Designed miniproteins, single chains, continued (2). Designs and how they scored, part 100

Each design is a single chain, and the fold is of that chain. pLDDT is the mean over its residues in the fold that is shown.

## One batch from the design tools (miniprotein)

Design m7707
Fold by ESMFold2-Fast:
Structure m7707 (fold): chain A 103 residues (1-103)
Amino acid sequence: MEAERVAQDLVEGGLDPKTAEALRRALEKVIEALKEYMKKHNIEGEIGVAVRPVEETDDYRLFEVRAALYKDGKLVAEATRLVKLNKKGEIVEESEIEIRFIP
């Protein structure tokens, strides 16, 4: 699964397994939201996924999890979520999933 591959890449890059697993689960939810959007709008294409660090403090880490829809190599839609984790790898806050159509 794409989400599992991203989680493995994050662990190989030095992220702790608990945080990587929490991000994998958040990414799976974002992928499912994008798939529902695709079904509703009758859009077909390839899904790319990414996790990006946004902010780190002494008490938390903030990441953006993203699923992006590409058609003929062009970005046509994306779903994103902000995920805040404490230093133990526990999710303390999640934003709503935002889906944006790209003109």
Scores: mean pLDDT 83

Design m7708
Fold by ESMFold2-Fast:
Structure m7708 (fold): chain A 57 residues (1-57)
Amino acid sequence: AAEAEAAALRAQLHANGQKAVDEISKLPGGDEHVALTQRLIDAQAEREAKALLEAAK
């Protein structure tokens, strides 16, 4: 079902994004960008999931 695919896509994008956030947090000054990076990952995951659900209609 499209809903299950959207949920899996959200989970995958968040998992991949968390790896990137972990790497950014190790860099000098990376802390300043961690929150923004997390917000962008959330927004991207939601955008991709909505596009997938709309395509399934």
Scores: mean pLDDT 77

Design m7709
Fold by ESMFold2-Fast:
Structure m7709 (fold): chain A 56 residues (1-56)
Amino acid sequence: SKEEIENKIKVLEKVRKHLEKLIAQETDPERQAHLQELLDKVKENIEKYKKELEKA
């Protein structure tokens, strides 16, 4: 349903904000790179769900 997709987007947006804060505080380049990879995947999933919401 549209509501389920909207709720998934809301959860992913919270994860995105959390990862952005962690990246901003991270001083180790290797850990920062791993966090950035996770952030990129979260952003990709948000866009995927937004496209599904348009079709629902």
Scores: mean pLDDT 85

Design m7710
Fold by ESMFold2-Fast:
Structure m7710 (fold): chain A 66 residues (1-66)
Amino acid sequence: MKLDDEEAIKKAIELVKENNGEASMTEIEEELKKRGLEVKEQTLLDIEREAGKKGISVSEYLLSLE
């Protein structure tokens, strides 16, 4: 379960890089589903919350992770 969340984040980072440093949560969720990954709604909400806590966008937050 936690591994799915971490894998989802890794895929989200790749999407942000491919989309010129910008990707919406909808785009991220769509790509994860295409790759057969089920992401929990809580994981997406947590990503948005963490980005907001740092005062940056979701894309900026994901790129800051790696």
Scores: mean pLDDT 72

Design m7711
Fold by ESMFold2-Fast:
Structure m7711 (fold): chain A 76 residues (1-76)
Amino acid sequence: SKAEEYLRKGIEAYEEGNYEEAFEYLEKATAELPPRERLYLETSLGLARIAEGLNMPELAKEMLERAVEEAKKLLE
């Protein structure tokens, strides 16, 4: 599915250290996921953006890491 493609690309980008690309793919994945399945992923990504806006890069990275872990679970 399109959701699985975006989840895989997001995880791959994160593993390559391309954090903005990872974020963009995971956001695209949320648009293709059912509401229940997207909720934790969408929330983690939203918190990462809020942390960036507050100039808290360590928290932003932690939230992106949580989003990547959720993406891995959604592919199981």
Scores: mean pLDDT 86

Design m7712
Fold by ESMFold2-Fast:
Structure m7712 (fold): chain A 92 residues (1-92)
Amino acid sequence: SRLDKIIERAKEFALAFAEGLAKAMGLSPEEVERIKQRIEELAEEFKKDPDAAMERLGVSEKLRELIDNITDDFQEDIAAAELGLVFLKEAL
């Protein structure tokens, strides 16, 4: 589904950003692995029950509306990036 694609891309965005932060901040390999594991767990939680996960993570009404009303690839990119930031923030 389109939502599954957005979740997967959000995960990829969050993982890439976490790696960038690790390099910039000199995070330990153990800290990086912890953050990555939490991002993976968040993506799986979201895939299992998107509505419950959106509520628990405090996903904004604007982002939820965007996800529900995506009509083009650019909107999908924005939704994935915004959700990826939610994953990263929760994983930190």
Scores: mean pLDDT 83

Design m7713
Fold by ESMFold2-Fast:
Structure m7713 (fold): chain A 91 residues (1-91)
Amino acid sequence: NLAKEAAELALEAGLRAVKNSKTLEGINLGIAGALNGIGGLFDVELGRDEEAAKTALSGAEVAKEGGKLSGDEEAIKLAERAQELAREALK
């Protein structure tokens, strides 16, 4: 399930951005990414895979910005993979 994988990776990327950020801005973007990841996982459990993929994509985009501010290359890579999987799920 591509939407589920995207949501899981968006959550992980967001949590990494929170953990490794030195700025309130990076922490806030990481929190937003993680919450969207959780929301996407919730949508998957409800059988709303398209909505889950859209939410995961949004979460991955903000988590990627949080990762950039945090200097966490792994958070950026996870967010980019989440974006890729979410876009594939929406085709």
Scores: mean pLDDT 88

Design m7714
Fold by ESMFold2-Fast:
Structure m7714 (fold): chain A 66 residues (1-66)
Amino acid sequence: SALAGREELAAEARRVAEEAEAKGDLETARRARELAERILTEPWDKESVEEALAALEEARARVAAA
């Protein structure tokens, strides 16, 4: 369901935030937590999904580079 996909994406953003915090990147951790909150609170439409996926991929890349 759309709700299940939304919850999974938010959980992934939280995992990225935890990994960033463990590496000492508090700014990326904060942004990833904000992304998780936005995924759960904002309308779940095509544009929002595409924006969330792009933001999550950028956060993952920053954590991987750290």
Scores: mean pLDDT 78

Design m7715
Fold by ESMFold2-Fast:
Structure m7715 (fold): chain A 61 residues (1-61)
Amino acid sequence: SYLEKGKEYYEQGKYEEAKKEFEKELEKKPNSDPEAEALLAEAYRKLKEPDKLFEWNKKYS
């Protein structure tokens, strides 16, 4: 699953790749995976892109 791939990238410090996988997970199942949402927020924080989280929430809220 995209969530598992994202977690693997995140653990490896590959935050850009982790972000992409978490975004794919949430595109397929919006609002159904709070773990993916939390991990995506952490990935945006690591990349210093908090505005991307705002845009994501606006698109899928």
Scores: mean pLDDT 73

Design m7716
Fold by ESMFold2-Fast:
Structure m7716 (fold): chain A 100 residues (1-100)
Amino acid sequence: SLQEDLEKTLEALEKLNEASRLFKQGKYDEAIKLAEEIIKEYPDDGFVVFTAKWLLAEAYKAKGDYEKAAEIYEEMSKIFRDNGNENLAKLFEKEAEEVK
């Protein structure tokens, strides 16, 4: 229902804010864990999934795990391409190449 969908979206946004807070505090492992949990719990919410993947990539990059960051940027590039946003798709493709 619309009510249940709205409640789930608000809950997801609160969790995304918490993951972002953890990232800003340098708690990268906690931010990664929460971002992965968010993606698993809200797989059908495109905005939530994209935002959580962005945070996940940035956290891995901050930890020096460039291979995982690149993989996530490639996933984001594909998502934007599938959504018809070629400019953002190319941007994330470039980020994946540059992070290595």
Scores: mean pLDDT 86

Design m7717
Fold by ESMFold2-Fast:
Structure m7717 (fold): chain A 99 residues (1-99)
Amino acid sequence: SELIEALKKELEKNPDNAAALFRLGEELYKQGKLEEAKEYFEKALELLEYKDAMALAALAKVLYKQGKYEEAREYAEKALELDPNNSLAKDVLEEIEKK
């Protein structure tokens, strides 16, 4: 993907670009590269001090797809603590409860 290569090149110049880390995580998730997507979301969250509801919800979604349901629940709940209306976090919790 040209977008993935451009984002990686940006991160070589600016490793602390949380927005680029988050976007790279989303693109890797779309390609089914779950472990790599997780690593980039975790790096973005470290820079954001785990105070970003969308990034927490995205990490929860990746963990759910990996079958890590308890970890997915914890991060989805943290996302809802920051933003009670976060639809992605609610969707992750609903899917876990259906199991």
Scores: mean pLDDT 88

Design m7718
Fold by ESMFold2-Fast:
Structure m7718 (fold): chain A 76 residues (1-76)
Amino acid sequence: DELEKLEEERREELEEIEKELEKPVEKLKEYAKEHGESMSLKEIIELAKKEGKYLEEAEKIEKTLLPLSEQAQALV
């Protein structure tokens, strides 16, 4: 069944993306903790860009999570 194979490949791809994003997200959250409490992910990304820190991590999260967030906002 070709559909089962495609679903498995898609699931593995998503798992790999989630794993790759876990480390950048954790780094940015730790960075936000040093600058105060309760920053949103978007605010943390903007702060990282302003300070020139974790730019690669911020860019990776923006390219991967923000399009998904925009799709989620369109569904609400």
Scores: mean pLDDT 65

Design m7719
Fold by ESMFold2-Fast:
Structure m7719 (fold): chain A 73 residues (1-73)
Amino acid sequence: DSLLRERLERERRIEELLRNHDRNSDRAQELGRKARELAEKDPEKAQQLLDEMRENISRSGDNLLEASRLRKE
């Protein structure tokens, strides 16, 4: 059944996107913690870590949006 195969493939992709969301979210939390530790001693490095944190938050959000789009198909 072609329809069932397509549905299973979409569900597997949604699961992958949700796992990527979790990983990006965890990485963002780690980067935020490191930035706070460095804020007084190395503000330039702290800013770089905050930029990386923001990028991971953005990727996390993109994964959720893509999963939402696939669910509508």
Scores: mean pLDDT 85

Design m7720
Fold by ESMFold2-Fast:
Structure m7720 (fold): chain A 73 residues (1-73)
Amino acid sequence: SKEEKVQKAREYATEAARARALYNKGLISKEEADKIVDEATKKAQEYLKGLSPEDARKVNEEALKEAEKIYKE
């Protein structure tokens, strides 16, 4: 369903955004962050292709919002 695609896209986009945030805080290595980002971004893009531009934007906004929590810890 569309809702399942949105949820999967959000999960993978969040995983990528969180990995970038963890690297920026010095909590994981660049190699580890790059590996997570590459795999998660690839998976997110597969689900995002099936979404409208508006839904894709909302997914990315929510992923960035979740990553922001890492910077506030």
Scores: mean pLDDT 83

Design m7721
Fold by ESMFold2-Fast:
Structure m7721 (fold): chain A 84 residues (1-84)
Amino acid sequence: GAEEARELVKRAEELIEKAEEALKKGDYEKARELLFEAEIELGMARIQIAVLKLIGGDEEEIAELEERIEELEKRLKELEEKLK
């Protein structure tokens, strides 16, 4: 449910942070790997949110998670563009 979505979002954020650090060090291969893993975690989080919407989960909690996912997806895309 929502707890699962939060855990997925948290993992994605940690992976993106590690990717940013790898990029700063010039480790492009590691950065790409971490961003790919983050994309998978965010995709899984979106599936959890879709399920929550279907079963009538908390609207405020859903909105907070969707906003967080959108912020992380934007950050991920910007990092992917920097990788060529």
Scores: mean pLDDT 85

Design m7722
Fold by ESMFold2-Fast:
Structure m7722 (fold): chain A 70 residues (1-70)
Amino acid sequence: DAELEEMRRLIREAALRESDLPEEEVERGAEAAVQAVVEALRNAAAAGRDPEEVREILEREVEELRRALA
């Protein structure tokens, strides 16, 4: 999933650049954030949302994250 991979990359880059935490802890934080988004998308799909709409939600989340990091 290209959008999830990009989100993971952006979170890692931001956290590694902005944080003095050990890399391992930064990586765990990034994984937790991505997992939370995945769970939200799964819940939307389980509620009967179209898979395309679920993807559009993910794309908007990535766009907002990108804007916040700019």
Scores: mean pLDDT 69

Design m7723
Fold by ESMFold2-Fast:
Structure m7723 (fold): chain A 75 residues (1-75)
Amino acid sequence: SGLDEYLEKLKKEVKELLEKAKKTGKKEYAEEAIELVEEAKKLIERVMPESEEKEKLLAELEKLIKEAEEIIKEL
């Protein structure tokens, strides 16, 4: 499950970047998190067949983008 390992690592990196944005007040960390999530969305759309699992994963990633956007608005 290379995809599962990739997504778990990605989620960890994204959460670390969002925490750095909150602690430092630097929106650039949240912007970097959005870029990583957008790359993951492109990979999932390319690699996964159309399925409920794919839709769920894309929805989870979209939620992370919205969380990052909210952080940027508060900075």
Scores: mean pLDDT 86

Design m7724
Fold by ESMFold2-Fast:
Structure m7724 (fold): chain A 66 residues (1-66)
Amino acid sequence: AALEEARRLGREVAEKLIKEGVTDYSEIVKAAVEEVRRRFGDQFTPAQLRALILAAVEGAVEVFNK
């Protein structure tokens, strides 16, 4: 559930930024990582948070690759 939510969150962040005119891949990935830390950072261990960050990056990449 949490990994799927993180991937979805990454997709949403990427879609929003691309619609706003942000096309820099690293900026989009950075924003997805920051949003995951904001939402989940207090709820999970550092190792679990790392897995959630990777899921969000995967979600952002899916949007960037159309």
Scores: mean pLDDT 79

Design m7725
Fold by ESMFold2-Fast:
Structure m7725 (fold): chain A 107 residues (1-107)
Amino acid sequence: DKKKEARKLLEEGKKLYEEGRYEEALEKYEEALKIAEEIGDKKLVAEALLNLGKVYLAQGRYEEAIEKVSEANKILLEIDPESKEYLELEIEAGVVLLAAAVNRVFS
């Protein structure tokens, strides 16, 4: 099940991110994104893109963070806005985008 594989990669990437192993976290999230796009799972695509944005933000790569979060927001527009999962991802995307934009202006 490719969806379970993508979920496992997101979980592995999250653990690497929490450990400060950012390059390894990027690799896991990019693998998860590729699978999510292959299977057409818009929620997984958005989650992978948001997690990539978080890693770029942590690395001080603000332009890449904004780019990934903007891609996630485009995908989120195609998800049911009344779902709990949509609201959680939308809030998370807004927080990452704001943090990246503020740091880009003031750093």
Scores: mean pLDDT 82

Design m7726
Fold by ESMFold2-Fast:
Parts: structure tokens; C-alpha cells; sequence
Structure m7726 (fold): chain A 91 residues (1-91)
């Protein structure tokens, strides 16, 4: 699906940028890093809500592909946050 491929590419880029910003802020300030985590979580909730709407409005193979992409995004986001939190503890 062209839509799913484009969404996957955008989400992959956004997760990479979040990782880079998180690592930079972790080195600058614990307060800024904690604020960043709160904003990132708000962004995650908005993205998941968007997926839920698209899934509800879709059917067949497209619905399945969107559900799989949603699950992948949630997993990758959770793994990214855990990685950043672990790096904070090692500091």
C-alpha cells in the first residue's frame, strides 16, 4: 500500500529525529530531557489516535497493514524511550 509505505517512511524519520534530539538534550540538562519525554509522549498519543481513526475508516488488507504499522510504531517508540532512559541512568 502506497499510503502505508509513505506513513512508515515518515514515522521512521520522526523516530530517528526524536532519538537524536533526546540524546542531545540528555547531555545538556536533566530538566530539558524530562520535558522532552513528556512532549514526545504527547506526540505518540496523537499519532496513535490518528492511526485509530485511519484503521476505523479502512477495511480489508489496508486495515491489516495499518494495524501492523501501528503496532510496529508503538513498539519502536517504547524501545527508543527505554534506550534513552537507560542512557540517563548510565550517566
Amino acid sequence: SELVERLEAVLREELELLREEGEKLLEESEEKFEEFLKLAEQGRKRTLAYFDKLIAESSGELKKELEELREEYEKEFEELIKELEKKKEEK
Scores: mean pLDDT 84

Design m7727
Fold by ESMFold2-Fast:
Structure m7727 (fold): chain A 78 residues (1-78)
Amino acid sequence: QQRLQDAQQLVDIARQSTDPGLRRSAVQGAADEVARLLESRGETEEARRLRREVDRHIAAGDLDGAVDVVERALRRLS
């Protein structure tokens, strides 16, 4: 519950912030919260895939794509 709320808040920050560093930190934080929740549910492979896909998008400068990845994972957990 709390982790889902924290992840959603970080996603909102990543979408709305104009600072690239803050956006990157926020989406990484959201991915970490979602990955930890997946790990707590025994979905370790899903957590690794999520982190890898988010990192790939960030490395490519695609912060919107990184946010979309986290939002899809959050929707699956809801």
Scores: mean pLDDT 83

Design m7728
Fold by ESMFold2-Fast:
Structure m7728 (fold): chain A 67 residues (1-67)
Amino acid sequence: EELEKKAKEYIDKANEHRKKTVDLFEQAKAATPEEQRKLRFEATKHAVEAGSYLAEARKYQKEIEEK
């Protein structure tokens, strides 16, 4: 249960960063070229963090699967 809880926490954090990434890319579509570069850079940062959280969640999920 603790491992499952930790995996869920990291998945939730990854999903928050993923949602922020999508929101920033959507804002960039309607922005000026200068703001587009800034928004896409911020979106990339959130995408990287989402990937890191998913990797951590996978470690806990693997521990659960190994019995």
Scores: mean pLDDT 81

Design m7729
Fold by ESMFold2-Fast:
Structure m7729 (fold): chain A 70 residues (1-70)
Amino acid sequence: MLKAINLAIAGALKGIGAWATLKFTGDVETAIRDAEEGIELAREAEELGSPLGPLALKTAEEALEEALSA
C-alpha cells in the first residue's frame, strides 16, 4: 500500500500544481503536461488499490479539463 499511497499523493499534487500554474501564470502547455502526469500517477495508484486513487484522479482530471478549456 505505501507505493499506492505515494502515487496517489504525487498525482494529486501534480493536479494541484497544474491548476495553480494555469490560474497564476496562464501557461496552458505546462498545466496540460502536469495534469496529464498527475492522471497517470493517479491511475497507477488506483490500479494498485489506493483508497486515495479516485480522489487524486478526479483532481488531476479536473485540472486537465480546465487547462484544455483555457
Scores: mean pLDDT 80

Design m7730
Fold by ESMFold2-Fast:
Structure m7730 (fold): chain A 57 residues (1-57)
Amino acid sequence: LIEEARALIEEGRKLAEEGRYEEAAELFHQASKLFEQAGDSVMAALARREAEEVEKL
């Protein structure tokens, strides 16, 4: 779960760098859910924040 969530964060950041903000936000939301399932509330909150920031663009 944590490893999968980290991979989604990395891919989402790459998509955001390419200007693919909608796809990046989707991956950040998925990562947040996986971190919550793993019990990592801090990383889950950070992933949600990244999704929200990308959605503003």
Scores: mean pLDDT 81

Design m7731
Fold by ESMFold2-Fast:
Structure m7731 (fold): chain A 55 residues (1-55)
Amino acid sequence: MPVTEGTDELHRELEERSRQVLAEARAAGLSGDQVLQRLAQVSEEVVREFYERQQ
């Protein structure tokens, strides 16, 4: 059981959110450039939310 509380949770959230974004982008027919922009935005949001949520 990893005790890297911050790193492990952040990595898991980034993976799950990125996967969801990719699935939605594929379904919506977004271009590769738009997908990259969306992934960058979501990464920033996840990191910000994680730090806001962290003790």
Scores: mean pLDDT 73

Design m7732
Fold by ESMFold2-Fast:
Structure m7732 (fold): chain A 83 residues (1-83)
Amino acid sequence: MSDLEKGEELTRKGIKLLRQGKYEEAAKLFREALRLYEKSLGETHPKTIRALGLLAAALKQLGKKKEAEELEKKEIELRKKAE
């Protein structure tokens, strides 16, 4: 399994966990997917930016508002760079 394929699988599993309210487990999978996408595709790739947004959403549900807001700000900045 390539880093990209693993990142895609982790993102799918994380989304299922997010829908189930398993926010801490979802956040762990999104952090790993984000790391793999940054390594293989770079920080401005749509898949990388999506994983960042999913991680922010999971952290927000966990009440980690400051961490989520920092990631949401980074997502906006990276989307602007990804023209």
Scores: mean pLDDT 86

Design m7733
Fold by ESMFold2-Fast:
Structure m7733 (fold): chain A 65 residues (1-65)
Amino acid sequence: MSEEELRKALENTEKALELAKETGDKTIARVALHEAEHVLEQAKALGNEELAKRAEELIKEAKSL
């Protein structure tokens, strides 16, 4: 996965988490959690600390839902 694809995936995950917060939908929150975890693994493989940090923040947010 490219850096650009990871940035787009993070944006989509952020939107999914906002929807999960609005609706209380735990299924959407779980899907967003899995996507954020996947992005974290890919960001670490690329050595991109910025994307890895963003993914970790989204993982924490998803787990709080």
Scores: mean pLDDT 82

Design m7734
Fold by ESMFold2-Fast:
Structure m7734 (fold): chain A 65 residues (1-65)
Amino acid sequence: MERIRELERRLAVTEMALGIAQAALDYAKEKGLDTSEITAVIADLQAEHDRLRAELEKLREEYEK
């Protein structure tokens, strides 16, 4: 079950990164800074999170069956 643990760890790291990026976006909005780069980072992290979640669910399903 090493692969499932690896994906769970990657998910946790991605969730933390999303939280940090969201905080940076909120800060940038408050300060009137350009948010385009931060928004792009959040979009990339969200896509990675969705991908990892889907892969984790698929592996859990394969293991159970």
Scores: mean pLDDT 81

Design m7735
Fold by ESMFold2-Fast:
Structure m7735 (fold): chain A 57 residues (1-57)
Amino acid sequence: MSEAERERAHQEEVERLAREFGEEIARIEELEKQDREKGRKLREQLLERGRQREAAA
């Protein structure tokens, strides 16, 4: 039953890859969400610093 064994191995591999892919996407999305929040805070700090320098000048 080499053909049936190959098909089962392929199916298991596809299912494993699909699961891993889904988990990887979820991790990337979470990291991007955190990175966007950090970027927003950094932009706010830069704007605040700019205002302070303008007020001081």
Scores: mean pLDDT 74

Design m7736
Fold by ESMFold2-Fast:
Structure m7736 (fold): chain A 99 residues (1-99)
Amino acid sequence: MLIFVEEDGRVLALVEVEVEPGMDLLEAVKRALLERHPDNEAAQRAAERLTIEGGSVVLMFTPENKTVDVTGTSLAEAQANIDTIPVGATLLVLAVAPA
């Protein structure tokens, strides 16, 4: 379930990213935005303008179907700790970017 909102000249979007070894999480979030909203110009601009500072992780879904609340984790912090995230886990990421 994905949320996409335009507010105050920004896009706020929730995207799901399945974690792979050595993944670039920022590029994965940009790709997820474009794949879910291919005909949306605001989503295209948000994907181009999204920085790692504009991302935060809300939830982690483990491969064993457990939900972990990770609210307050930045996308940069998740990227720095990518090797500690279980392979096949899905991250629910809040992306905020200028529209």
Scores: mean pLDDT 79

Design m7737
Fold by ESMFold2-Fast:
Structure m7737 (fold): chain A 98 residues (1-98)
Amino acid sequence: MSPEQRRAEARQSVEAAMELIEEAAASTDPVERAVLFSSALLLLSEARLLGDEETLAEAVRALEEAAARIAASPNLSEEEKAEFVAMLETARRQLREA
C-alpha cells in the first residue's frame, strides 16, 4: 500500500469513527451507545496502524473537540457526560501511545 493510500484510509477511518461517536452521543440506548463506541475504537485502531503523525494528531484534536461538545450538551445527564468523556479520553490515549 502506498503512503498516500495509507494516509487516505487512516483519515477515512477517523472520519467514520467520529460519525459513530456523534451517533452514540445522540443515542438514548446504553447498549447501542456501547456498540457504536466499540466500533469507533476499532476504526481508531485501524487509523493508528495506517496513519502518520500528522493524521494521528488531527484525530486527537477531533476527539478533544467531541469531548468539549459532549460536556456542553444539554441533552445528556452529568453521569452520561462523565462516562462519554472518559471513553473519549481512553480513545485519545490509545492514539497517542505507540
Scores: mean pLDDT 76

Design m7738
Fold by ESMFold2-Fast:
Structure m7738 (fold): chain A 97 residues (1-97)
Amino acid sequence: SSQLERELAIRLTSLALLLIGFELDHPDMSPEAAALVAEARRLLKEASRLADQGKLEEAARKAAEAAELLAEAARLEGDEGTAEAFRALAEELRALA
């Protein structure tokens, strides 16, 4: 579906921008938060690969998992506003799957 493709692209772009902002705001994040960010980046790379293969629902699931890990990383850093934004994106991405 072209609609699912557009909806996924919008959320993936929002997630990428929010992640960039989070990393800029937390250059000295804890090792625990950094590990969650690293795993989220691995899942986002997998989501991109799945999207390129036309597996849009699978891509949305992997992106939602990444967003949930990023929400936990933001929570560990005391950034509840960013954590809530990542949780909202995870819910939207799960709805696409």
Scores: mean pLDDT 90

Design m7739
Fold by ESMFold2-Fast:
Structure m7739 (fold): chain A 60 residues (1-60)
Amino acid sequence: MHTLQVQFDSEEKAQKAAAEVARRYPEVKASVSGKTVTLTTDGDVTTLVGAALDAIGEGL
């Protein structure tokens, strides 16, 4: 199991990022806590890195 956290400037950006990750990466679980999105997968760390980059893009 791999876990990565991404922080955003607002809760709205974090929620949008989590929704995009859920849409593109069904194997990644995205949880939102305030401005922080926690990404978790039982698969490859490469999938988490891709999900995190997409989340950052949505948050900008």
Scores: mean pLDDT 78

Design m7740
Fold by ESMFold2-Fast:
Structure m7740 (fold): chain A 65 residues (1-65)
Amino acid sequence: MFDELLELAERMRREGESLLEIIRRLEELAEELGIDPREAAVHITAVALRLIGDEIQEELEKRRK
């Protein structure tokens, strides 16, 4: 489950989707898969934190050349 959500999130990010739109799509997918809302929230939060971390790293690298 987590790996599938992460793969989808990374694909959407590559396609230029915002973090908010990615989170919404992950919530929709988790509901479609019948995942418990509490479990889904934990996994979606973990994916979001990873994407935010990657974004911060890329931004810092751009500023430092």
Scores: mean pLDDT 76

Design m7741
Fold by ESMFold2-Fast:
Structure m7741 (fold): chain A 100 residues (1-100)
Amino acid sequence: AREAGERALEAGGEAAKAAVKGAKKENAAKAAGGAIGAIGGALGAKLAAERGDGEEARREAEVAERAAEAAAEAGGTEEAKEAAKRAAEAAREAARAAEE
C-alpha cells in the first residue's frame, strides 16, 4: 500500500512537469491547474492508502486521473500524455492496495 502510494505521487509529479513543459503560453494556466490537481490527488491517494482507507484512496485516485488527463490535454505533447497515463495507473494501484 505505501509503496503504491509513493509511486502514485511520483507519477503525478512527472505528469505535471510534462504537461507544463509542453503547454503553449495560452494553455499554460490550464496545464498548471491540472498538474496541481494531479499532484494533490496522488498525495491524497497515498495518504489514504497508508491508512487503509480504500474508499478515500479510490476517490483521490479518480481526482488524480482526471486532473492528469486535463493537464496532458493542455500540454498537448506525447510525453505529457504518457506521463498522465502512468500517473493514472499508479493512482489506481494505490487505491487497489488500500482496498486489501
Scores: mean pLDDT 69

Design m7742
Fold by ESMFold2-Fast:
Structure m7742 (fold): chain A 72 residues (1-72)
Amino acid sequence: MDAEELLKKAREALKQGNYVEAAKLLIEAARAGASLEDVTKGVMEILAQAGNDPEVRKLVSEAVRAALKADA
């Protein structure tokens, strides 16, 4: 599945209130080559809605790390 398709699914999950699923899809998008900009944008949207959930915070941190590793 392309990074673009994974980013689209992450946005759909976010709109449905499935923040853990949205964060997991962002991790997969980052591993598939999604840009740090696109991953960070998705992370900011998730954190605005569920930033107090420690599981969500852990998953979005992993998404950012995955995107940074692809860029390094």
Scores: mean pLDDT 81

Design m7743
Fold by ESMFold2-Fast:
Structure m7743 (fold): chain A 60 residues (1-60)
Amino acid sequence: SKELRELTIKYVALKLRLVGLEFEREFADPETRAQLDAEIGRLKKEIENIEKKMKELEDS
């Protein structure tokens, strides 16, 4: 479906962004690392929500 395709594209994009943020975190100072940890946490939650939606569409 169009919805599943759009979710898959968003999922891949978010996973790539997560890899980039985790890489930046390795070289960040402590203050920047705290900000990155917050952003990584929000991104992981968004990815989890998309995974749940994708599963619901596959089970439909």
Scores: mean pLDDT 85

